# Designed miniproteins, single chains, continued (3), part 59

Each design is a single chain, and the fold is of that chain. pLDDT is the mean over its residues in the fold that is shown.

## One batch from the design tools (miniprotein)

Design m10154
Fold by ESMFold2-Fast:
Structure m10154 (fold): chain A 106 residues (1-106)
Amino acid sequence: LISKEELQPVSDKDIEELKKYFLKISEEFKDDEELEWLSELFKKLADLLDTAIEKKLSPEEKAEFLRDLLESLQDLLEKLKEAGEHEKAIKAVEDAIRRIEAILRK
């Protein structure tokens, strides 16, 4: 064992880029009557990310916030798959999970 466990801290930039992705998904589905709920969900998630930036959370607090968000999205994904929801909704949640995991694996 010759390497220290040095995880790169979660930055405001990471949260801002995740917020931009959530807003993009919200905008993409806002005019889709079947997926309007998904648009509203991702807009609310973007607002939560904005709040995290405004509160000036530490890198550790940001990582904890993203872990909590990840667990919530994983629970949502399981429910969407169980319900046989639209493939676009499942993919959007899977892509969000993957992006959060990538940030946390730095």
Scores: mean pLDDT 78

Design m10155
Fold by ESMFold2-Fast:
Structure m10155 (fold): chain A 65 residues (1-65)
Amino acid sequence: MPKIKLTISKDYTATTPEELSVKKGEVLTAELLEIIDPNHIKVKLIDTGEVGIIPTSVIEDVEVI
């Protein structure tokens, strides 16, 4: 699975149990598991092992590493 680096542009609170909560200015290292739709991706966070969905609207940048 590709490793990615996500830069978060906006605070987001999970609205469903499948989603991850993120904060503006966070840089997350994750494995990209699935592109669910054009506005949602499913990732596994490398540091915590947490799996969940992040809306792409809160992501400023995605780097493949």
Scores: mean pLDDT 81

Design m10156
Fold by ESMFold2-Fast:
Structure m10156 (fold): chain A 61 residues (1-61)
Amino acid sequence: MEEAEKLLKEAIEKAKQGKYDEANTLVSEAVQLLVAEGKKELAEKKAEEFRETALKIEEEK
């Protein structure tokens, strides 16, 4: 599995567990990997999707 994709999935799982600091670290690492691969637009899209998902999870807590 793509390393950046793995980090994004782990970030969502951490957010669901209420571990937002760990989730933010994982999404930052995934974004850095995607940017390093030349996929800046994809990195921005994935960061935005995670932010929206994390806000929904936080609202449910």
Scores: mean pLDDT 77

Design m10157
Fold by ESMFold2-Fast:
Structure m10157 (fold): chain A 65 residues (1-65)
Amino acid sequence: SKEEIEKKEKLAIEIFSKLTGEEQKEILNLVEEGKYEEAINLLKSKGYSEEEARDVVEYLKYLLS
């Protein structure tokens, strides 16, 4: 639903905003290069779930399109 999409987007924004500037740059570079699984694994290494990590990557793909 639209509400579920908005909830996932808000969480993705919150997660990304809590990363350091260096971490944000690294994740953005990986997404820009199409290295989505590497970006997901990096987010998981910081304590996020696979679902949360995938939602962040999907949000960033949207922003960079």
Scores: mean pLDDT 85

Design m10159
Fold by ESMFold2-Fast:
Structure m10159 (fold): chain A 56 residues (1-56)
Amino acid sequence: MDEETREAGRRVAEALRAAGLSPEQADKIGRYVAETMSPEEARRVADEVAAAEKEP
């Protein structure tokens, strides 16, 4: 995958861990997003999860 999609997936994984998911589950979801979504959609998901992480 290209770097921007990879970074978006990584940000999703980090935000999910902060939101209380296990590292394994967060990594699986982040990788799934990076592999299946467009870079634009991956960024949207990352932004939404990051917003949720701020208010657990």
Scores: mean pLDDT 72

Design m10160
Fold by ESMFold2-Fast:
Structure m10160 (fold): chain A 82 residues (1-82)
Amino acid sequence: FEEEAARHLGPEAARLLTRAIEAALAGDLEAAVAAARELARLVARAAGGELPEEEAEALARRWAEELLAHKEEVEAAVREAE
């Protein structure tokens, strides 16, 4: 999974995505938000834009909360990607 993501997003983005998913599966919302926020900012920068800190935090928290709410589906998807 991380290797496949690295081929498309680059190794740093793939690592952050993997960390966010793993944290969400562990029920660690704050760790998932931290990784997702870094990922959102990295993606925005790669697209030639800037993502304000507050907006990055809001997007990351919403995404992390969705992952936690659907952790069973996310866990199944991660297992399939391994």
Scores: mean pLDDT 72

Design m10161
Fold by ESMFold2-Fast:
Structure m10161 (fold): chain A 64 residues (1-64)
Amino acid sequence: TPDIEAAERALAEGRVAEAVRLLSDYLAKSTFTPEVLALPVEEQLRRVIAAYRATGGGTGTITP
């Protein structure tokens, strides 16, 4: 999806706040495992992007 692609680009460029804004709806629908919550914020956001790419935008548990 365009928002996921834009968020991935923002993270690659170090714009974490922009990535959070673009992913806000996905973050609200995501469940995080303790392992993911232990990661840096940028890595947590990369895991969210990867999970939504794999599921086609479905809501689910975010794992490492």
Scores: mean pLDDT 73

Design m10162
Fold by ESMFold2-Fast:
Structure m10162 (fold): chain A 58 residues (1-58)
Amino acid sequence: GLETEINDALKELEDAVKNGDTDKAVEAALKILNLLDKSKDPDLIKKVEEEGSKLSSL
């Protein structure tokens, strides 16, 4: 489902950021944005914002 795909993309984004892989990080971020646009789920949007905030401190 969309939540599983978003969780997988968030993990891909986190791994890419930790590894310094800018291309993979951009790909994962775009995938997350596309999935959020399809879901329109405020809980999933909030989850992505919280994870993004954590990654900005790495």
Scores: mean pLDDT 77

Design m10163
Fold by ESMFold2-Fast:
Structure m10163 (fold): chain A 86 residues (1-86)
Amino acid sequence: MKVVLTFKNLTPTQITAEALRAIGLELDGIPVSIEIKGDTLTITLENLSEEQVEEILNYAEELASRGAKVEIEKKGDTLTITITFP
């Protein structure tokens, strides 16, 4: 499965923190692409197991509980998660 994580409305400190967290979230050996555009960070993850997808979804739910807006879309084998910080 492919997951596209898009974080919006980030401060520079938040961009650094989210990029480091993404790298630290047991992503060793997973193909990762990172793109930064202004206050938006997009992380593309490929070849994820069902367990790895569940861990990412759990993290998104944690961010939602802390005030972020989370939107999830599934198209075929691609899961797109958009997280907008307040």
Scores: mean pLDDT 77

Design m10164
Fold by ESMFold2-Fast:
Structure m10164 (fold): chain A 59 residues (1-59)
Amino acid sequence: SLAEEALRLIKEGRLEEALELLKKLSVEEQENVLARLAAEGHVEEAEETAKMLKEAGIL
C-alpha cells in the first residue's frame, strides 16, 4: 500500500519521496502512518515528517 511504502521511505530518510506518497493519502491515513512510526520507536522521524507535511500545507 502507499502507507507501507511511505513508512519504508521515512525509515530510510527519504522524506521528500515519502511526502509525495503521503499527500495522496487522506489526513486520517497520514496521521495513522505517523502514529505507527512513533509506536515503533521512530518518534523523531515521525515529528520531523509531521513538521514537513505541515510546512508544505499537506497536513
Scores: mean pLDDT 85

Design m10166
Fold by ESMFold2-Fast:
Structure m10166 (fold): chain A 55 residues (1-55)
Amino acid sequence: SPEVEEIRAMLERHRAWEVARLKAAGKSPEEIAAHQARLDAAMERILKHYEAEAA
């Protein structure tokens, strides 16, 4: 679905922005990796929800 693809792109941009922010704040690679894992899990849940709703 084009709508799901747009949501995925939006979430990917947000993820990249969050990573850049953490790097600028001087967070360790380990802290950044842990935050990325949480974001990735959240993105998967969101995308699964929209894919199910799109039918």
Scores: mean pLDDT 81

Design m10167
Fold by ESMFold2-Fast:
Structure m10167 (fold): chain A 94 residues (1-94)
Amino acid sequence: SEFEKAHQEYLERLRKGIEEVRAEVDRALADPSLTKEQIRALLVRKAQELAREIMDWYDEIKKKFGKEKADEIYSEAVRELQRAVQELVARIDA
């Protein structure tokens, strides 16, 4: 269905965004001039930027398919982003 395609595209965009955040954190972890506090601040900024994008995508889905379907995709996306952030925080603090 058109909704299933939109759902898949949403998750693909989310996962690409998460990969980009991971790559940036990995780059920062390889930089000996950066403190753990600075790398955590970078992660927070990048996660907040991706969260804003996720909200914009939510609004697009909501306009096309309604709130209930948009809320379902959004709740899944928020859980996946939260898990990725927790993983990266653990790696920084290791």
Scores: mean pLDDT 88

Design m10168
Fold by ESMFold2-Fast:
Structure m10168 (fold): chain A 59 residues (1-59)
Amino acid sequence: SDEVLEELRRAFEEYLRAVAAGDEETARRLFPFALRAIEETVGPEAAQAFRNRVLERLR
């Protein structure tokens, strides 16, 4: 499980870099892993807020 958590953290970091670079394709692909990373580290409420913010960007 520790190995999976580290993989999720790396995916989350890649997601943030993609968002900062405006790489929408990579960001969309990594989004599920970013969401899981937030759920595991912060909690479901933070994950829901994150999801809502991403949906706003897809308009």
Scores: mean pLDDT 77

Design m10169
Fold by ESMFold2-Fast:
Structure m10169 (fold): chain A 92 residues (1-92)
Amino acid sequence: SDGEKIVFVQGSLMLLAGQVLEMGKNPELAKRLRDFALTASDETLLELYDAVEDVPEEQKLVVLAEHVAERLKLSPEEREILLEAARELSER
């Protein structure tokens, strides 16, 4: 259902925000990810789900992180922190 897709993306964004916060390099990036997860429209969250729907399960967080970095217009430094967080979570 659309609700399940939305919850998946919001949950994934919250996991990414938590991992960025734990890394300690950019707490403002963690806040931006959390705020985005809570304030993004259903349309935006469904578009992000569609971008990862056909991606293998173990790669979904990394691909989601790439799409989020583009959507939020993250700097190269912010993008690398986010991708590092996604890779760390994907190894669990």
Scores: mean pLDDT 88

Design m10170
Fold by ESMFold2-Fast:
Structure m10170 (fold): chain A 57 residues (1-57)
Amino acid sequence: ELEELLKKIEEELKRKNYYQSVADGARKVAETFRERGDEKAAEVAEQLSKDYEAYAK
């Protein structure tokens, strides 16, 4: 039972780290879209980054 609890904690930590990675990736994508002049796509990517960053916290 204790080992099962530890595994669940590890899964939650991995999930949190995953969301943070997605948020970071979305920010980089938004920057790339801005460099290309795709303001609308950059705005969408930035919003996704903020949403996922909130899930990671």
Scores: mean pLDDT 80

Design m10171
Fold by ESMFold2-Fast:
Structure m10171 (fold): chain A 81 residues (1-81)
Amino acid sequence: AATEAAVRQVAAVLRVVGAKIDYELGEISKEQMAAELRDALAELRRVQAETGADVSGPLRTIARIAKELGLDDVAAEAEAA
């Protein structure tokens, strides 16, 4: 339902923010960061498909973070979603 969709979207964004912090601390590689962004993108697509929820806000956040980190391919994938 709406609450479940909202919780899943927030969880996906928080995972990406946590991964960004780990990347900035040198704890994960750029490739691992890209994988975390793609996993979050896949989860947001699943939420939209299953619930019909508007995921555009979280998708823009993922695209922005990807651009900040020079992951232009991931940013393009998020913008296409």
Scores: mean pLDDT 84

Design m10172
Fold by ESMFold2-Fast:
Structure m10172 (fold): chain A 74 residues (1-74)
Amino acid sequence: SMADEIEAIEEAAVARLRAELAANPDASREEVRALVRRTVNEFFKELDAKGLVPTPEQLGRFHQRIAAVAQEAL
């Protein structure tokens, strides 16, 4: 389903951000912010490319998860 595809893209995006931050534990606040912006941009580009429209709940969950991962690195 579209929901399953969006969930898979979300999981991949979160996992990638976690891996990139783990690979650079000394990342500055600016570098962490740049990685977050890139992750968010890539997430929306993939959704758009595949014609997937996330619900407000899915968007809220994605943003909360990305913020939590970034906060752990700061």
Scores: mean pLDDT 88

Design m10173
Fold by ESMFold2-Fast:
Structure m10173 (fold): chain A 63 residues (1-63)
Amino acid sequence: MAARREKIEALDKELQERAPLASEENREEQRALLAELLREVAELVREEHPEDTAALLAAIEAA
């Protein structure tokens, strides 16, 4: 359980670290990091609040 949250924090930190260097060239990499972060959040919600998982996944798909 703690490991999932640690991974979310690590991904958020990495995304923040890359943000100042953002360019068209690195844009897809930053999108991939954001998608990974959202996936980890979805997994955390699934583990703690399974009832909310469908709504979270729908929101991610709509983004």
Scores: mean pLDDT 67

Design m10174
Fold by ESMFold2-Fast:
Structure m10174 (fold): chain A 92 residues (1-92)
Amino acid sequence: AADALVAEAIRLLQRYLENVEAAKNEFDFDVAQALAIIGLSVAKMAAERAGDTELARVLDETIGRVSNAKTKEEAIAALREGIARLQALRDA
């Protein structure tokens, strides 16, 4: 059951990574970044309700890194790190 939430979080981060990578200008990037923060915040709430403290922590730290990203490259790095951490959590 815990594995299903982690797998869904990985898919969610991969979609937001694709959205950020596809951004052609500052406005598209701002929208992609905002949507990632909103979606990851909802996923964090779901993890907290499920009692998955480790998943909630990884999502919280990823939200912080994405929110503090000043460039498209920084946001991509933050999302890729989040995906790698979630994959490690799934495979533990």
Scores: mean pLDDT 88

Design m10175
Fold by ESMFold2-Fast:
Structure m10175 (fold): chain A 74 residues (1-74)
Amino acid sequence: MLEREAEAALYLMAATIYEKMGDWEGAARYYERAARLLEGEEKAELLRRAAEAYEKAGDEERAERLRREAEEVE
């Protein structure tokens, strides 16, 4: 559990760096990776954040799939 949370935190930091650089595809990929290591509300929030980043990157299909996945969390 703790190891996965630490890895998720590293991916989240990478996502925020890519977001600040305007690399929405990079940000989306790392938000999604962080979400895969978590569960519950935190996972759902990161999946929604990844979906928004994919939408800004032009990947509307992936964004819609991640939004649906976020609703299925828990």
Scores: mean pLDDT 82

Design m10176
Fold by ESMFold2-Fast:
Structure m10176 (fold): chain A 55 residues (1-55)
Amino acid sequence: SKEEEKERLLEEIEEALRAGDYQRVMDIVNRAIDEGILTMEEAARLVQEAADRVA
């Protein structure tokens, strides 16, 4: 389901954030938008949360 895909997506983002790899976070988010897993609004919120964690 899309919910399960989002859960896996969030795990991948968390791994990238722990590695300090913000570029990878952006790549994952952009791919998820392209695949229809995330809306633009959901993606914007995740990017903002990621930016807050690395700041």
Scores: mean pLDDT 79

Design m10177
Fold by ESMFold2-Fast:
Structure m10177 (fold): chain A 68 residues (1-68)
Amino acid sequence: GEELYKAGKYEEAAKEFEKEGKEAERQGDFLTAAQYYSKAAEAYKKAGDEKKAKELMQRAYRMALQAG
């Protein structure tokens, strides 16, 4: 994810971050899931997908609440 983001491949980076977030969520690591969903939201925003960015940011917030 990070390497693709640094290379300016925001759409690909967003998909990798979203994948990492889903894996963390599946394992019950809600804090890590929140971090990756937040990174995915940022990457989708840079890619121009504002709807997906908003969705992932809301999911990141929900994951952070479950971590507490």
Scores: mean pLDDT 85

Design m10178
Fold by ESMFold2-Fast:
Structure m10178 (fold): chain A 83 residues (1-83)
Amino acid sequence: SMDAEIQAQLDQLEEDLKKLKEYLKENELSDEEIKEIIKSLENTIKLLEELKKKTKNEELKKRIDELIKEIKELIKELEEKLK
């Protein structure tokens, strides 16, 4: 089902985001690398917004909204490093 496919994508995106946060904690990145990560995260938000349109499941929509908020906060933290 579409909801099962969305759930699987959300599980993967949540794991990928966790790994990215761990990587960012352990590594000093160049401004160019930070800008590339921000672009990737912005593309992930667009994907999540499209997934939200494809489901009527309120728990999946809530999970998508929470993930979007977490990614937006990470983008802000990364933008602060580009001073």
Scores: mean pLDDT 89

Design m10179
Fold by ESMFold2-Fast:
Structure m10179 (fold): chain A 51 residues (1-51)
Amino acid sequence: LENGKRLVSQGKYEEAAKEFEKALKEDPNNVEAWNLLNYARRQAGKEPLPE
């Protein structure tokens, strides 16, 4: 999550989304990673993940 959060602070939302996707693959129940992934996707102009 830290790498993704760092990328968000740099405005690199697409790269941040990739890092959060990795975290979610390692732990599918990681609610923080899922929320941050959707945040990064919205900032990058992409559709959020479905519920």
Scores: mean pLDDT 76

Design m10180
Fold by ESMFold2-Fast:
Formats: C-alpha cells, sequence, structure tokens
Structure m10180 (fold): chain A 73 residues (1-73)
C-alpha cells in the first residue's frame, strides 16, 4: 500500500490551506499564483484515477508551499 490515496488527498488539502493562510497574512500576486497552481494540481490529481497522479500532485503542492514560505521571508 502506497501512502493511502486518502492520506495523500488530506495532505494536499492541508498544504493548500496553509497556502491560503499565507496569502491572507501576506497578500501578494506571487503567492496568489502559487495558490492557483496548487489548486490546479489538486484538481488534476482528483480527475485522474490512480495513486501516481495523486503523489505527483502532492509533491508539486509541497514545492509550491516551500516557494511561498520563501516569498514571505
Amino acid sequence: MSPSLKEAEEEMEKKIEELEKLLKEHPSEELKKLLEEAKEAKEKALTTPGSEPMLESLKKIEELLEEAKKLVE
């Protein structure tokens, strides 16, 4: 069992929530763009069956969140 699809989905939602919180605390066009990309990655993962797209989207969202944290430094 790969990290369950449920766990991956929950992690994606949690990271997107962190991005939304960062955007609310530190509004910027760059942060808004990263949030939009994260939401797009999640939507793509949910519309594509299988664990691989889910894990790839989770990694992408993780990278976008790290970039967002660097922007608010």
Scores: mean pLDDT 78

Design m10181
Fold by ESMFold2-Fast:
Structure m10181 (fold): chain A 60 residues (1-60)
Amino acid sequence: AADQAYNDKLGAAGAEIARLLDEGVPDEEIIRRVTEKFGLSKEDVERLLKLIRQARADPS
């Protein structure tokens, strides 16, 4: 129950990060906006951003 709510929040945050990256928003602004919107820690948002960038740059 608690773990699912956190995972749902991470998924939504990841989708928002991907959208902002597509719009060319700087990493610093993405971290600020996503942290504010989802109530995640800055560290968690930075980790998500890094993972999404890696997956999108070299998916295979």
Scores: mean pLDDT 77

Design m10182
Fold by ESMFold2-Fast:
Structure m10182 (fold): chain A 69 residues (1-69)
Amino acid sequence: EAEPPWSAELEAQLAASLAAGRAAIEAGRASAEELEEMRARLERLLEEARARGEEVSARVVEGMLRVLE
């Protein structure tokens, strides 16, 4: 399968964000400001994925946003 260049970068960013977010929440270290910044970044990535027509990437970002609600 040929992955779009954007998809590979997005997957790497999502994996890193998930690992960091879970570690911070589990340790009780995530501040409201950090969670808000992470949400803003994910919303931006969602709009980028939608603009590029990358449905799989968009669905992954939507799932992450739901976890952070």
Scores: mean pLDDT 69

Design m10183
Fold by ESMFold2-Fast:
Structure m10183 (fold): chain A 98 residues (1-98)
Amino acid sequence: MLTDEQIEEIIRRVGEHFGAPEEVVDKAIELAKKYPQFAITFALAVIYLVKKGLPVEELEPIARQLIFDYLNGKSLAEWAKELGLSLQELLDILRVER
């Protein structure tokens, strides 16, 4: 399971790359620390929210939908396509190196 420091690093990196508001990043970190098994889906929720121009209140509903899709076998490649990213770009952004 990811440490709190690893979760914070991933989500802050994603937020910085896509220009997410600090409020969105902080909320995603809070949720990911509570549910570390879904940290990557919370990072994806940040990207979705920024790409669609949605407010922070939509983060948790989006994350719940992404968790549902993940548990039903949706791949990172499918999310990358929906977000207008290459799979490699998405993997590079989500990668934790320490």
Scores: mean pLDDT 81

Design m10184
Fold by ESMFold2-Fast:
Structure m10184 (fold): chain A 86 residues (1-86)
Amino acid sequence: AMEELFSKIEKTKELRDEARKIVFEATKDAPPEYTPKIVALMLAISIGDIETARGLAEELHRAGVISPEDLERILKILDEMEKILK
């Protein structure tokens, strides 16, 4: 039981690190007014809050902060995280 849980957490850690790296790179030139939403997205990814992370990524995309290509990359990782956490 604990070995399976640890394995899931470890797999999500690698995906969380990748997703946060993509978000950071995608948003590095964003206006400072978006910093709270970017930080909230990074935090949601870090704690495995997939629903909140999807919502924030979509909001940042609608605001023009995240490109369609970067949004797709982020959402794919969030989908993989969701599969592992279930």
Scores: mean pLDDT 83

Design m10185
Fold by ESMFold2-Fast:
Structure m10185 (fold): chain A 80 residues (1-80)
Amino acid sequence: MEELEKLEEEALELGKELKEAAEAGDVKKAEELAKKLIEKARELARLAVEKGLISEEEAEAMVARAEALAKKLIELAKEK
């Protein structure tokens, strides 16, 4: 659980930084932060499946949601 909690905290911080970059119109920074967020989401999802907390289908949905959010925030950054 501690390992999952740490990854979740890291993902939340990346999400906050990504939102700030998107609001500032910093496309390059938003793209870099989005990549990191998606990577953390994949790691968190994999670990959660290994611990029996979620199914593989739920893990795929979790990663897909992170990718969709990242795409929307990058698009927001490009609009500024």
Scores: mean pLDDT 81

Design m10186
Fold by ESMFold2-Fast:
Structure m10186 (fold): chain A 63 residues (1-63)
Amino acid sequence: MEPVLARAVKDYEAKGPAELSIKKGDLVEVLEVLPNGEVIARSLKTGKVGVVPREYLEIIGPA
């Protein structure tokens, strides 16, 4: 998938080392959308990469 820009619509706290913590309003780059409804994303604020549930993100447009 082509990287796209998304915004966190609510806070998400990582439940493990593979997951990404985000705060409402944070911008992330979506690297991949997984078949189970999860997203691999990179935080633009911290540079960290991890998995976030898709329902926590709103797609804005191309990265």
Scores: mean pLDDT 79

Design m10187
Fold by ESMFold2-Fast:
Structure m10187 (fold): chain A 55 residues (1-55)
Amino acid sequence: LSPEQKLIKAISEAIESGDFEKGLKKVREIASEIKDPARSQGLLDAGEQSLKFAE
């Protein structure tokens, strides 16, 4: 699975369960696996924004 696919799954699970703390932890873990700093930061920002808008 790509990091982007993992991110979408983590966000969907957080929205369905309402467990946004767990969602944030998963987003940060996925971002930390990306070796490209710009791509890692972009994925982290996208994930955090998605969770913020969902709450």
Scores: mean pLDDT 79

Design m10189
Fold by ESMFold2-Fast:
Structure m10189 (fold): chain A 58 residues (1-58)
Amino acid sequence: SEEARLEVRRYILSLSKEEIETTSAEDAIKELEKTNPEAAEFLRSLGGKNLKEAIENV
């Protein structure tokens, strides 16, 4: 959904460049799951092994 996509984008904007490069996709999904489970599911659906790879599909 568009709302889930916006929440993922907001989360990304809250991170430093180093955090984006070093954070695993699983850790990012876990963090989003605490505040917005729908955004976490959206991020999971994008695939990738790390957050940087998942972001390329947003």
Scores: mean pLDDT 74

Design m10190
Fold by ESMFold2-Fast:
Structure m10190 (fold): chain A 78 residues (1-78)
Amino acid sequence: MVKELIEAGERFFAAGNYDLAKKAYEGAINLLEPRLETLSEEEKELLARAYENLGRVYEAMGDYEKAKEYFKKAEELK
């Protein structure tokens, strides 16, 4: 499910549909973030990917401060 949300978001982003890409990545984050302390390494990689991709959405929408915030969240999981 989570990987499918991220992949859907990536397809929406490629199509220029930033609102749907944002919702897909937010959906993935909402499933993983509450369990942050108990995530597997694979789930942490998916969460980092969702944060990084959401940062790219905010960049594309012109919100550079939000983009920087999410890129930092992704970096903190590495």
Scores: mean pLDDT 86

Design m10191
Fold by ESMFold2-Fast:
Structure m10191 (fold): chain A 88 residues (1-88)
Amino acid sequence: MAAELAAAFRAQARFLEAAARAAEELGLLEAAEAYRAAAEAFRRAAELAAEGRVEEAVALAEAEAQRVEAEAGEALRRAGELLAEAAA
């Protein structure tokens, strides 16, 4: 269980790293930063799970998933506002 959970969180971290690189290539720097921060948090959650601290690992992963969704959404909204301002 704990080893499988750790592997799952490491896979999530790799996915978030890929998302960060894609965002950076598109010039979405704030979104890229949010995804990189989430990747680091999921790597930490994997370490906690590997230590058998499963409840703490899950709580961290859930909190960071919510945070990255909010922060990436916020960054995309701000980018849209700047584009709208430039077009006005």
Scores: mean pLDDT 77

